Designed miniproteins, single chains, continued (2). Designs and how they scored, part 72

Each design is a single chain, and the fold is of that chain. pLDDT is the mean over its residues in the fold that is shown.

## One batch from the design tools (miniprotein)

Design m6650
Fold by ESMFold2-Fast:
Structure m6650 (fold): chain A 79 residues (1-79)
Amino acid sequence: MLREEGERLKEEGKEAMKQGNYKEALEKYREAARLFLEAGDLEAAAESYMNAAKAADKLGNRKEAQELAQRAEALRRQA
């Protein structure tokens, strides 16, 4: 199911962050957020976007990090 796939991608993103592979972490967290949104899990989607924002910040992509963080905040307000 979509939520189980999102959880798997979230854990893969977490491992990528631990390894310093921030580009992989960013992609995994963005895909996890998409799957959580499709599953209707706004809180998990917000958490995944916030983690994606942290990965983008580590890559020096400040604009993308800010956009992802704002998306996470908007979802938390709806949850």
Scores: mean pLDDT 87

Design m6651
Fold by ESMFold2-Fast:
Structure m6651 (fold): chain A 77 residues (1-77)
Amino acid sequence: SIRDLIGKHRKEILKKVMEETGVSEQVAGDILAAVLAELLGDEERAKIYLERALERVSEETAKKAIEVAREEIEKIK
């Protein structure tokens, strides 16, 4: 399942998001949770996690973090 796949690679995905964007581990975690919720069709949860990230970073930074997280997930699919 996608949850199991992300669980196995969570640490490396978070590390890559943090390294490429400079966001904190908390923001990287919220971004990854938002991307996962979107991939599972849970748009309400995706919005909640994205709004939490936006409390700490700009919309531009959040968009870059989402792109990095999506790219890392595509590599492991």
Scores: mean pLDDT 86

Design m6652
Fold by ESMFold2-Fast:
Structure m6652 (fold): chain A 67 residues (1-67)
Amino acid sequence: MAKELLEKGKEYFKNRDYEKAIEYFEQAIKVDPNNAEAYYLLGQVYALLGEFDKANEYFLKAIKLKQ
């Protein structure tokens, strides 16, 4: 379920394993494309990696879905 994938991704994010965090958040989006939290978390990871264009794109998707 998307919730389990998000929780695993959050654990990797907390441990600064950003590659695995991205992988799990991307899997969560594939399972539930309307999961605003997954897009928001991807935005946060990409911002921390300095990929601001990707971060902004994911943040905008999260905002649109949360409406």
Scores: mean pLDDT 83

Design m6653
Fold by ESMFold2-Fast:
Structure m6653 (fold): chain A 74 residues (1-74)
Amino acid sequence: EETAELFVKKYRELVAQGVPRAEATAMAAGYVKEKLGREITDAEIRALADGLGISEETARRYVEKGKELARKEA
């Protein structure tokens, strides 16, 4: 519940800032995992890439951007 709410909030903020939807989705996922001190697995990155129609490499890059954003806000 809290995880989903944090994800939706961050996703909406990123889209409002002009981040493309696929990038915003992956960044929000990385942001949430970093904020909660949880690892994002390779399987989760693959599922994210498949769902967004992007490469695993691109999804991993966007996730890392989200994680860095969370770290900068700490």
Scores: mean pLDDT 82

Design m6654
Fold by ESMFold2-Fast:
Structure m6654 (fold): chain A 81 residues (1-81)
Amino acid sequence: SSEELHLRILLADIDRMETLDEAQKAALKEAVRELAARNPGQLGLIGQALALIDGRPVRPEDLAEATRLAEELRRRVEELL
């Protein structure tokens, strides 16, 4: 599905994050899968949250929601490590 392809792209983007070690990448992928399952319509916003974590530009209109989701992902990564 379109959603499965989008999720696969997000998970592949995590593998390209140079600031994260392998354990952090694995934990972030798991956090993203869990978040995507709960919020199937929000893959675009999850992508913006990952951009924020990676230090990449975020769409100004998505900044508040991307920040909230990035903090959720960071918290879950800490719990998984």
Scores: mean pLDDT 87

Design m6656
Fold by ESMFold2-Fast:
Structure m6656 (fold): chain A 94 residues (1-94)
Amino acid sequence: SLEDLVRKTFEGTDIKILKIEVITKSAVAVTLEKEGLNTEKVKEIQKKVEDLPAGVKILSGEEIGGSDSVAKVIIGGSEEQIKYALKKLKELLE
């Protein structure tokens, strides 16, 4: 499942998964927490993922009513595109 894919990707990292919402079979929203994940860092990461085959939208904690350590990531695409986007996000957040 997309939920299992998300959990597996961030397993063993300092990135805390707060919520996973499977929107459709080809779209997932992940609310995550990491120290230093402020609005400026979210904008930097968004720019680095805009060219990925999957559609990726990142909302900062400020945009979702959370803390500066929280972000919400919405990813849409095929399972392989989502898997690749998650791997890239992990690399950028670590």
Scores: mean pLDDT 84

Design m6658
Fold by ESMFold2-Fast:
Structure m6658 (fold): chain A 90 residues (1-90)
Amino acid sequence: NPLERAYGEGYALALYLQENLTPEALEAMRNSPDPASQAALRLIEALLNNASLEEIQAAIRALLAARGQPLPSDEELRAFALGMRDALNS
């Protein structure tokens, strides 16, 4: 099921970020001229600030675009964003 897969991937990524993201890593992303690093920082900030699902989805789209990765369906993107939110609220 693509939606279950997307949710699980989002959940796993959020947990990985929570365990591995240091203040030093955040500052490195903030100071990086790399568009992918700036998009990743936007996503992390949206998650930490309990942003709307729409803002989290927009941040994921921006990150995928900056990395040259294909965009998933809107439903898969929403499931991924829900997974990320649920992981950080557990």
Scores: mean pLDDT 84

Design m6659
Fold by ESMFold2-Fast:
Structure m6659 (fold): chain A 61 residues (1-61)
Amino acid sequence: MLERARELAEATREVREEARKAGVELTVSVTPDGVVVEARGDPKKAEEFKRKAEELVRKAL
């Protein structure tokens, strides 16, 4: 459980930094029901970064 959270945090680190520079808050959480990706900020940019992070999560799993 903890190892998977760290792997996903590392895999999504760059996209999270890009999102932050664009004014988007991007979070990735590992839950018993799966991985949850949330994005807050400009709606168009938030959706774009959320999709990017979700694809990285799918590839890392």
Scores: mean pLDDT 76

Design m6660
Fold by ESMFold2-Fast:
Structure m6660 (fold): chain A 97 residues (1-97)
Amino acid sequence: AKELGEKGYELGKKAVEIAKKGDGLKGGRLAIEGGSLASKAAELATTDEERELAYKGGRAAIEGGLEAVKTAKNLEGINAGIAGALAGAGAEFLARR
């Protein structure tokens, strides 16, 4: 769980960074991956530290997905951003304390 949460959080942060640089499609895809990993981490979490990490990953994926929607130049990028934000929201919901 911890490794999945850490990877999800790093990918979510990278999604925000890449989307803000203007690559909405790549940012959205990274947000989907980060949110998916954070969701799996939340499901496997047995400690408060693991849940907190999954929560952070979910929040980062939401931010990355929303930023991707803002910077996307086509429907594919917008759809990826929305999917990333939803994946992050699912992780956040599962990780709630």
Scores: mean pLDDT 83

Design m6661
Fold by ESMFold2-Fast:
Structure m6661 (fold): chain A 68 residues (1-68)
Amino acid sequence: MEKEERAIKRVLEALEEYKKTKGDFSKLVPAIREALEEGADPDKIVEAVREKYPEFADLVRKVIEILL
């Protein structure tokens, strides 16, 4: 669904910002929380991260586990 695709895109954009800021979590955690609240599948979020930023897949998985 369009909402899930947009939510995942926001998470990827927040990861790009996290990489650019060298570790600023302030945008990443809200983006993941909003994606989960919008009904995005946690596994699809992690898969999208693994494809584009494999180094952050474990980080995103841990944040999802804390938020759920």
Scores: mean pLDDT 79

Design m6662
Fold by ESMFold2-Fast:
Structure m6662 (fold): chain A 92 residues (1-92)
Amino acid sequence: MDSLFEEVKRMIEWYAQRGATVTAEARGGRVTLTFDGLTLAQQIALALQGIGLDLEGLAVEVRLDGSTVTLTLGGLTPAQAEELARLARSLG
């Protein structure tokens, strides 16, 4: 479980470093991450990464809308969800 949390942190940092605008909201053990300004290839890659995280044991919902990808991650502790939201806010 700790490895999946670290994978999500690396994912947020990777897209933010490449010019994506990342916003986040944490509620209990759930975080909603919104990535905007993505290329089509990055949208597809991020959606597939979200599916991979779901298959590895996080409850993940993926939504695509224009150049925006939204990942809703469940199964986190409230502290983990807030840490991810804080990371995203620090990078935006």
Scores: mean pLDDT 83

Design m6663
Fold by ESMFold2-Fast:
Structure m6663 (fold): chain A 100 residues (1-100)
Amino acid sequence: SLEEARQLFREGVVALSEGRYDEAIRLFEEAIRLLEEVLGPDHPEVARGLYYLGEALFRAGRYEEAAEKFEEALRRARAAGDEVLVRLAEVALRSVREKL
């Protein structure tokens, strides 16, 4: 189901780009669940999934939930050593906190 997880993630990215935020949220949530089951919670792909889920929540106006997901993405990105994702999550957290 790793291929299924990655396909759901790709579909989520497409939905996000098309403004289908509620669909993107559902797709990213399912992709993250499958990625955690296959790769474990500390894998960089899980942190990346959480970041994109945060972006979808932010664009949907669900700022409190977006902040929670960006905080989780930041913790997981630090654990994974993904410095690019750490920076992205830090910037996203700053932006969402301005909306709270």
Scores: mean pLDDT 91

Design m6664
Fold by ESMFold2-Fast:
Parts: structure tokens; C-alpha cells; sequence
Structure m6664 (fold): chain A 90 residues (1-90)
């Protein structure tokens, strides 16, 4: 499905954005709790990127949807962790 391919690309780009944001926090932060949250967020975003890329190769539409759903949930958790890390930097 073209729709599933476009969703996979969108989730992959979102994951890359979160990885870059986490890397910036890891480089700039001196707060240990913020660093640990950023590390966890990066791990989740990297796993989400992997799942989104797997969905692009998946021929079974049902399996592709499950991979994209899992990727979305991981990205939502990563975003929550990065938000918490940013609040600790204030």
C-alpha cells in the first residue's frame, strides 16, 4: 500500500529527528537524569526507525501495520522522555 509506505517514511523521519534531538541533549547536558532520559529516548527512537524500515520491506500489509503501530508507540514514549529531559534543563 502506498499509504503504508508514506506512513513508514513519515515515522522514519520522525525517528531521525528524535535521535538528533537526543544526541544534542547528550552533548550539551550536564544533568545526569536528563542524560539518562535522553539515552533511553535515543534507544527507543533507534528501535522505531528499525521497525519503520522493516515495514517498508514487509509485503504483508497486516504485518506492516503492526510494525508501524509499534514504531509509533516507541516514538511517543521517546518524545515524552525528551520532553522530561528538556524540563530538567530549565
Amino acid sequence: SRELILEAIALALRAIGLILEAEKLLKESKNEEAIELAKKAKELAEEALKLAMEALREEDEERARKLLEEARELLEEAEKLLKKARELEK
Scores: mean pLDDT 89

Design m6665
Fold by ESMFold2-Fast:
Structure m6665 (fold): chain A 55 residues (1-55)
Amino acid sequence: SAEDAALRAEVLRRAREIQDEIVKKNPDASTDEILLETDKKVREHLAELRARRAA
């Protein structure tokens, strides 16, 4: 659906922003640490977007 496409686009855009912020704040972090933290924050953001859409 158009809503699902928009949600996907927003999540992908935000994932890049979150990853960039994590790298900037933690320049010595390992690739695994960056990926795990990015995944965690992206999942939290997706849950929030879905909750707002359902309200």
Scores: mean pLDDT 81

Design m6666
Fold by ESMFold2-Fast:
Structure m6666 (fold): chain A 64 residues (1-64)
Amino acid sequence: SEAEALGAVSAAGASGANRYAELKYGPDAGATVIAVSPDTAKVVARVGDEVVEEVVPAAELLAL
C-alpha cells in the first residue's frame, strides 16, 4: 500500500538522515526525517541546543 511504501521510505530516510547529520554536523548530531515526497525529504537535525531544518533529495539519504 501507499502508506506501507511511505513507511519503508521514511525508515530508510531516517537512517540516511542520521548519517547525513553525523557527516555534516558531527557524530553527536541527531536527525529525524519528517516528510518524504517522491523526490525530497525534510531532515531536522539537532546540534546541541540548535535545531536545523533542511530539504534534501530523498535519493541522497537512501544512498547513505
Scores: mean pLDDT 65

Design m6667
Fold by ESMFold2-Fast:
Structure m6667 (fold): chain A 60 residues (1-60)
Amino acid sequence: SLEELLAQAREEIEKATSPEEIGAAVDRFLAQMREHLTPEEFDRAAAELARLYVEAVQRL
């Protein structure tokens, strides 16, 4: 589900210790979300992933 994928993405992004690790996690979850979510769900998930990415990079 959307919520489960976002929870997993948040956990993995929060554990990442480099910009490269954060980017790799975002790319993997975007691919999974595109495969398993509707276009509407994907748009919402992609926006939330972008927010998580910015927050994680600011934490480094």
Scores: mean pLDDT 82

Design m6668
Fold by ESMFold2-Fast:
Structure m6668 (fold): chain A 68 residues (1-68)
Amino acid sequence: SELEQQKKELEKKISEKPDAKLYAELAGYYYELGDYEKAIEYLEKAASLADPETAEQLRRVIESVRRS
């Protein structure tokens, strides 16, 4: 499936060089699956690696997902 292929590509890229954008994309994958706990986990990882402005935006997304 397209989602499964996307996950494998993201996991491969993260294993080579972890960064905020890749963790945010992986969070999106879990959100599409309805796995909100995993989505929040990876958004928190993304926020921890991001610049302050992006981290604040990601924290707002986390808050939105928690209210879902």
Scores: mean pLDDT 83

Design m6669
Fold by ESMFold2-Fast:
Structure m6669 (fold): chain A 80 residues (1-80)
Amino acid sequence: KLKEAAELLKEAAKLVAEDPSNGEGISGKLVEAMELIKESADEETAKKIEELLSKAGEAMSEGKVEEAVKLIKEAAELAE
């Protein structure tokens, strides 16, 4: 499950890099990944991933696509 969450986060990062306007595709993958993380990860890991994804969202709102991609990839590494 954590490996599946990590794959979804990596796919979301790819979408952010290739088409940052695809909000539905990005959001869908992030939501599915977080559901898997909350089910399978410990609470501390889940919170750290939520914080990274929150920062990625802020970076996207500021047009910092590369920073958002990096943060989502870091979240994927924490997931597995």
Scores: mean pLDDT 79

Design m6670
Fold by ESMFold2-Fast:
Structure m6670 (fold): chain A 74 residues (1-74)
Amino acid sequence: ALSARDVLAAYAEEIGGGGRLSAEQLREALTRRLGLSPGMAERVVAAAREAGLFRDGRLTPEQAAEALALAMGV
């Protein structure tokens, strides 16, 4: 099985965004590629914002995986 980080990294490469995801792209990856509910995806985006992980409106797949862990309480 692929880790969440690996799935998010693959999505970031597909969209050509220099390996980084916007909040919209993060929601899309979390729902379509990882199968999260829209409510859980929004919780992950909120956790990333609160942790200051968005730089110039975008974050790395590794930072997105960290935000997922924060939102899941682990």
Scores: mean pLDDT 80

Design m6671
Fold by ESMFold2-Fast:
Structure m6671 (fold): chain A 72 residues (1-72)
Amino acid sequence: NAMIEEQKKLAEEYEKKAETYRSQGKDVEAAYWLGKAQVYRDAALSGTEVTQEEIDAAGKVAELALKDVRAR
């Protein structure tokens, strides 16, 4: 199942990027990459394929959610 394996690898890569940004204090960038990673992870677990548009949207949603929390 090449697509599920690819999505799992992308989730792991994006999770590593998020941790790198978090370690640098770049919380907004970390949230963006973590949001994208979660979509790939969930898709791999459910056996579904996700589009780049869905992944980018999830990253933006996570980024905006963190900005909302920080504005409080």
Scores: mean pLDDT 79

Design m6672
Fold by ESMFold2-Fast:
Structure m6672 (fold): chain A 63 residues (1-63)
Amino acid sequence: HMEEILEKAIENLEKSLKEYKQKNDTEGLKRLARAAEAIARYAESQGMTDLAEKFRKIAEEAK
């Protein structure tokens, strides 16, 4: 199901966020933020507001 795929994506993005912050990888963080924002927009368009908010939080933390 799509929700399961997105939940796994959240786990993966949170792991990448932690790694990029530890390495001070500003380009990685910038790419991560854009990816998370794009997925959040998709989730919102599908009515998955809770998932959209989680992706937006990841995007904000990556900025």
Scores: mean pLDDT 84

Design m6673
Fold by ESMFold2-Fast:
Structure m6673 (fold): chain A 58 residues (1-58)
Amino acid sequence: SLDEINKKLKELLKEAKELKAKGGSKEEIDRVIEEAANLVSDPVTQKVVRKDMTEAVE
């Protein structure tokens, strides 16, 4: 469902931000972002999720 996807996206964003705050590697942060993108099946939407998550973590 859309609500469950949105909930998981928020949880993964929080996880990525916490990883960055703890000095996690770019590879670790990118893995969490890729996990978030994989919650959606459409390739165009996946690209948007990757971009938005990356910008939000910075």
Scores: mean pLDDT 83

Design m6674
Fold by ESMFold2-Fast:
Structure m6674 (fold): chain A 63 residues (1-63)
Amino acid sequence: SDEDEAESVVGLALEMLDEYGKVKSKEEAERKKKEILEAYEKDPVEGRKLAEKIGKEIGEELE
């Protein structure tokens, strides 16, 4: 349940980063994706928190 929710949040952030990479920076998007995935692999809770933070920042830049 909590793990499935974390996976969904991370997935959404990765999709947003794919869009960010197309309009801003591919290299920055790939670095942020790697950071989220590494955090998620070590601790799904930390991965989710990082994904939420990055997703919010990207959302503001894409507006």
Scores: mean pLDDT 80

Design m6675
Fold by ESMFold2-Fast:
Structure m6675 (fold): chain A 79 residues (1-79)
Amino acid sequence: QAVPVLIEALEHKDWRVRRNAAFALGKIGVVPEAILPLKVVLGEDTDWRVRLAAAEALVKVSGEYEKEAVEEIVRILNK
């Protein structure tokens, strides 16, 4: 089961591992159990590249989170 391992990897100390976990969850597509972990990463992660990956993954796992993803992308771009 890749999904639980990928959700755990979103909390890894290495930002590259967290970013790759977000990308992998996005590639799987509809994964309801990943929505809340990805939202936490989108709002709380210290690395902007990981937050961007989480935003992109949220659009792919649930179209309902498009607004939150767009808001974070705009925040990153306005730095």
Scores: mean pLDDT 74

Design m6676
Fold by ESMFold2-Fast:
Order: structure tokens, then C-alpha cells, then sequence
Structure m6676 (fold): chain A 55 residues (1-55)
């Protein structure tokens, strides 16, 4: 679901901010699996991640 993708993006960003590489890798892997076969959903996830990085 889009809400789960948004939550994973937020968690991935929090892991980057904390320097938690293990959590970043785990969260990214889950996001990749959840968006597999849906390029539009992956694009949405990346747009959200970039927006968080620019805030």
C-alpha cells in the first residue's frame, strides 16, 4: 500500500540521519521488495525521500 511505502521511506530517511547503516539496508530492501514490478510506486517513494532530504 502507499501508506506502507511512505512509512518505509520515512524510516529509511531516519536511519540515514542516525547513521544506522544496518537499519537503512534492511528498510531499503523491504521498500525494493514492496515496489517490485511497480515503477510508479518506486518513483513516488524516491520523490518522497528527496523531499525529506530537501526539508
Amino acid sequence: SRARVDALVDEMFAAVQAGDIERYEATRAELVALTAGDPALWRHAMDRFVALAQA
Scores: mean pLDDT 84

Design m6677
Fold by ESMFold2-Fast:
Structure m6677 (fold): chain A 72 residues (1-72)
Amino acid sequence: KVEEYIKKGKEAEKSGNFQEAADYYELAARLYEQLGDKEKAIEFYNKVAESYQKAGDKERAEEWKKRAEKLK
């Protein structure tokens, strides 16, 4: 299930749909966090932030970057 979200996120990113990429990467990050995989959760929360930055949503990008930082 998480693998499917990652694939869809990468596909959205490749097609320039950065808002959609952020949504899928968020789903992946939350699932990794629930599974206790903090390292992967941090990785995908950072990908959410990068996707919002590319979408021009600087405020959301900063929020998700802070969330990743809070995890360590």
Scores: mean pLDDT 85

Design m6678
Fold by ESMFold2-Fast:
Structure m6678 (fold): chain A 66 residues (1-66)
Amino acid sequence: EFEKIREEINKLMEKAGAEPLDDLAVENIVEHGIKNLRPAAEDGADPAAVARAQKILDEISKIVEK
């Protein structure tokens, strides 16, 4: 189960051009969900970058809830 989730998340990260997540990051997502993973938008971050990060978080949520 965990290995499957990690593999799916890392495939998503590859598609986004991001580095793979380590085991601790994946465990945190599985244990606590994505509620603590949000784009840093409150400080006037680029809206396009925030939208891309939100899309990644949405896909991770779908993987974890599956």
Scores: mean pLDDT 60

Design m6679
Fold by ESMFold2-Fast:
Structure m6679 (fold): chain A 66 residues (1-66)
Amino acid sequence: GEAEKKRQEEAKKAAEIYKKRILEAFPDAKVEVKQVSDDEFEFTIEVEGKTYVIRLSAEELLALAK
């Protein structure tokens, strides 16, 4: 329904906000965001020759974005 579509769009916006915050903290980092399911996002962060993979739910991303 409409509410479901709105939640998915808000989660996508929250993911982009989180990516921006990571890049503000680590300007030389390479950050890639991938939607792995309707409710889950994967962040691949490359910084200082290290690769970190973080998976966050849509709910967690919305909580982080506020």
Scores: mean pLDDT 80

Design m6680
Fold by ESMFold2-Fast:
Order: sequence, then C-alpha cells, then structure tokens
Structure m6680 (fold): chain A 119 residues (1-119)
Amino acid sequence: SKSEELRRRAEEAIRNLGGTAEKLAEVLLLFAELVELEDYEGAREVVRALLSALWGEKHARELSDEELRALAAEVRRYVAAGLSPAELVAGAIGKILTLEGQGLGAEAAVAAVREALAA
C-alpha cells in the first residue's frame, strides 16, 4: 500500500539522515503524507524515530491525532510558501518540541538546528 511504502521510505531516510536539511525535510514530507492518508500510527512512529535519531530516547509523550494533523498542516504551509529545506526543518522541529512541552527549549533547539544546517 502507499502507507506501507511511505513508512518504509521514512525509515530509510531516518537511517541515512546524516546532517543534511534535505534528508530531514524528506522525512517531514513523508510524515505529512502519512497524516493525509490518516495513518496516524505510522506518522507517530516517524516523529518518535526522528526525535530519537536527533536527541536520543527522552521523549515520553505520544502525540495525539490532532497534534499530528497540526504538525502536518505546518509542514504543508512551509512547502506552499516555498521555504528552504533548512527553514522547513527548523519550523517543523520547533513545532514538534512545542507540542512535546519543551517551551523555551524549542526555540533554542530550532536555532541550533538552523545554525548546524546553515554551516
């Protein structure tokens, strides 16, 4: 199915993340497509795996279907606005960290990701 293909592609992209904004943006776009297909379980697992790859296994809260839809809408908004991969990644990660309850830590994390990807 398309859902199974998107999950597989996201898993492969996460395994091969490296440090590039393009790879991170690819994962976020695949996530948004899973949400559009209403594969919330797959979308949630992609977010968990992405955060684990970036920050280690310290996020305990599972995002709700509504929070996943809000994040996907944010990703789609950035794509429609023609933002760069680095800007899309910074915005989406900031949104994820805000939903996870990181507060001020989300702004610092977004700034750190933006700086690393711009270097």
Scores: mean pLDDT 74

Design m6682
Fold by ESMFold2-Fast:
Structure m6682 (fold): chain A 91 residues (1-91)
Amino acid sequence: GDEEAEALLEEAEKLLEEARKLLKKAKESKDKEEQKKLLEKAIELAKKALELAREALKLATNKELIKKAIALVLRAIGLMFEAELELKKLE
C-alpha cells in the first residue's frame, strides 16, 4: 500500500543522490578508466532507483505519493540518459 510505496521512494531517492554524486565525480575525473567505472556505477544505481520508483507507483493510491513516484521515475531516466551520454563520449 502507500506505506510500502513511501519506503520504496525513500530508497530510490537515496540511490539517485548517490548516482548523482558518482556522475559529478566522473565529470571531474581526468582518468578515462575511472570516469567509465563511475559512470557505469551511476547508471546501475539509477536503474535500481527507477525499478523501485516504478514498483512504488504500482502500490501508491495517495495522489502525493503517485506524484513523487512519477517525479523520481523521470529523475532516474534523466540521470541514466546523462550518464550514458557521458559514457559514449569516452568511446
Scores: mean pLDDT 89

Design m6683
Fold by ESMFold2-Fast:
Structure m6683 (fold): chain A 86 residues (1-86)
Amino acid sequence: AEETVKEAEELLERAEELIEEALALPPTPEGRLEAHILLAMAILAASVTIVALKKDESLPEEVKEELIKKAEELIERAVEAAREIE
């Protein structure tokens, strides 16, 4: 339970870092490609976190809902960032 929360928080922090790294890249063809790869990785990290949280039946439902909401918000941010880089 505590280990799942810690791992989820670390994965979500990494997803946020990947989004920030993507937005900092130059608006060149190479920079745009790299940005889309980083954003795809952020979406994957957040998505895997949601699946892991849903499978852990030992977590309080309130804690699950809060972390899942944070992961969903990060996925939405990554999708919006991909639209802005286009």
Scores: mean pLDDT 84

Design m6684
Fold by ESMFold2-Fast:
Structure m6684 (fold): chain A 66 residues (1-66)
Amino acid sequence: DEARRAAVLARARAIAARIPVGENLPSVAQLAEILGVSRATASEALEALEREGLIERVGDRYVRVA
């Protein structure tokens, strides 16, 4: 369901917005637990935020860049 994916992305975006630029986001596993979704769904949300330019992947972590 695209609407459910949009809701998950909106929640992930809200979490990211609380994190200062230059700081790490929670891991995929931690974000999946926080959001109550699968690791695959959490990974999709992080990838979407990266495409939006809000975060960048550095090794095994995501970092706030904007």
Scores: mean pLDDT 82

Design m6685
Fold by ESMFold2-Fast:
Structure m6685 (fold): chain A 62 residues (1-62)
Amino acid sequence: MELSKEEKILEVLRKSSRPLSVREIAERTGLSQSTTSRHLRKLEAEGKVHRLSDGRYLAGRP
């Protein structure tokens, strides 16, 4: 199964036991911070991630 950049970001967040910053997600996925931020904004709009007040992100859960 081919993972899109968005799917790689979601997997990193799901495997993390804590919220991750854009920098931490970029380092774990191998993406640039700008690319990571762009995809996180799309995922947040889709309800798949949640942005915290401090700028870190969590995987969305039902």
Scores: mean pLDDT 79

Design m6686
Fold by ESMFold2-Fast:
Structure m6686 (fold): chain A 65 residues (1-65)
Amino acid sequence: SLEEIGKELAKKFNISVDTAISMAKIVVENKNLSVNEQAKLLTKEFPTITFSTAKKIVKVVLKKL
């Protein structure tokens, strides 16, 4: 579930569970886009994270699908 993925992201990247769930949802809704394109969407919505961190988040979510 998105909630389970979000909890794992929160622990791994030291972000809030709510933020992590929102990030996972964006990745799942945009799985047809490349990792780089999805990472760009994450940085647009969450400007406090770096592009490199966003790419790592995208890859973790995709592995859990």
Scores: mean pLDDT 85

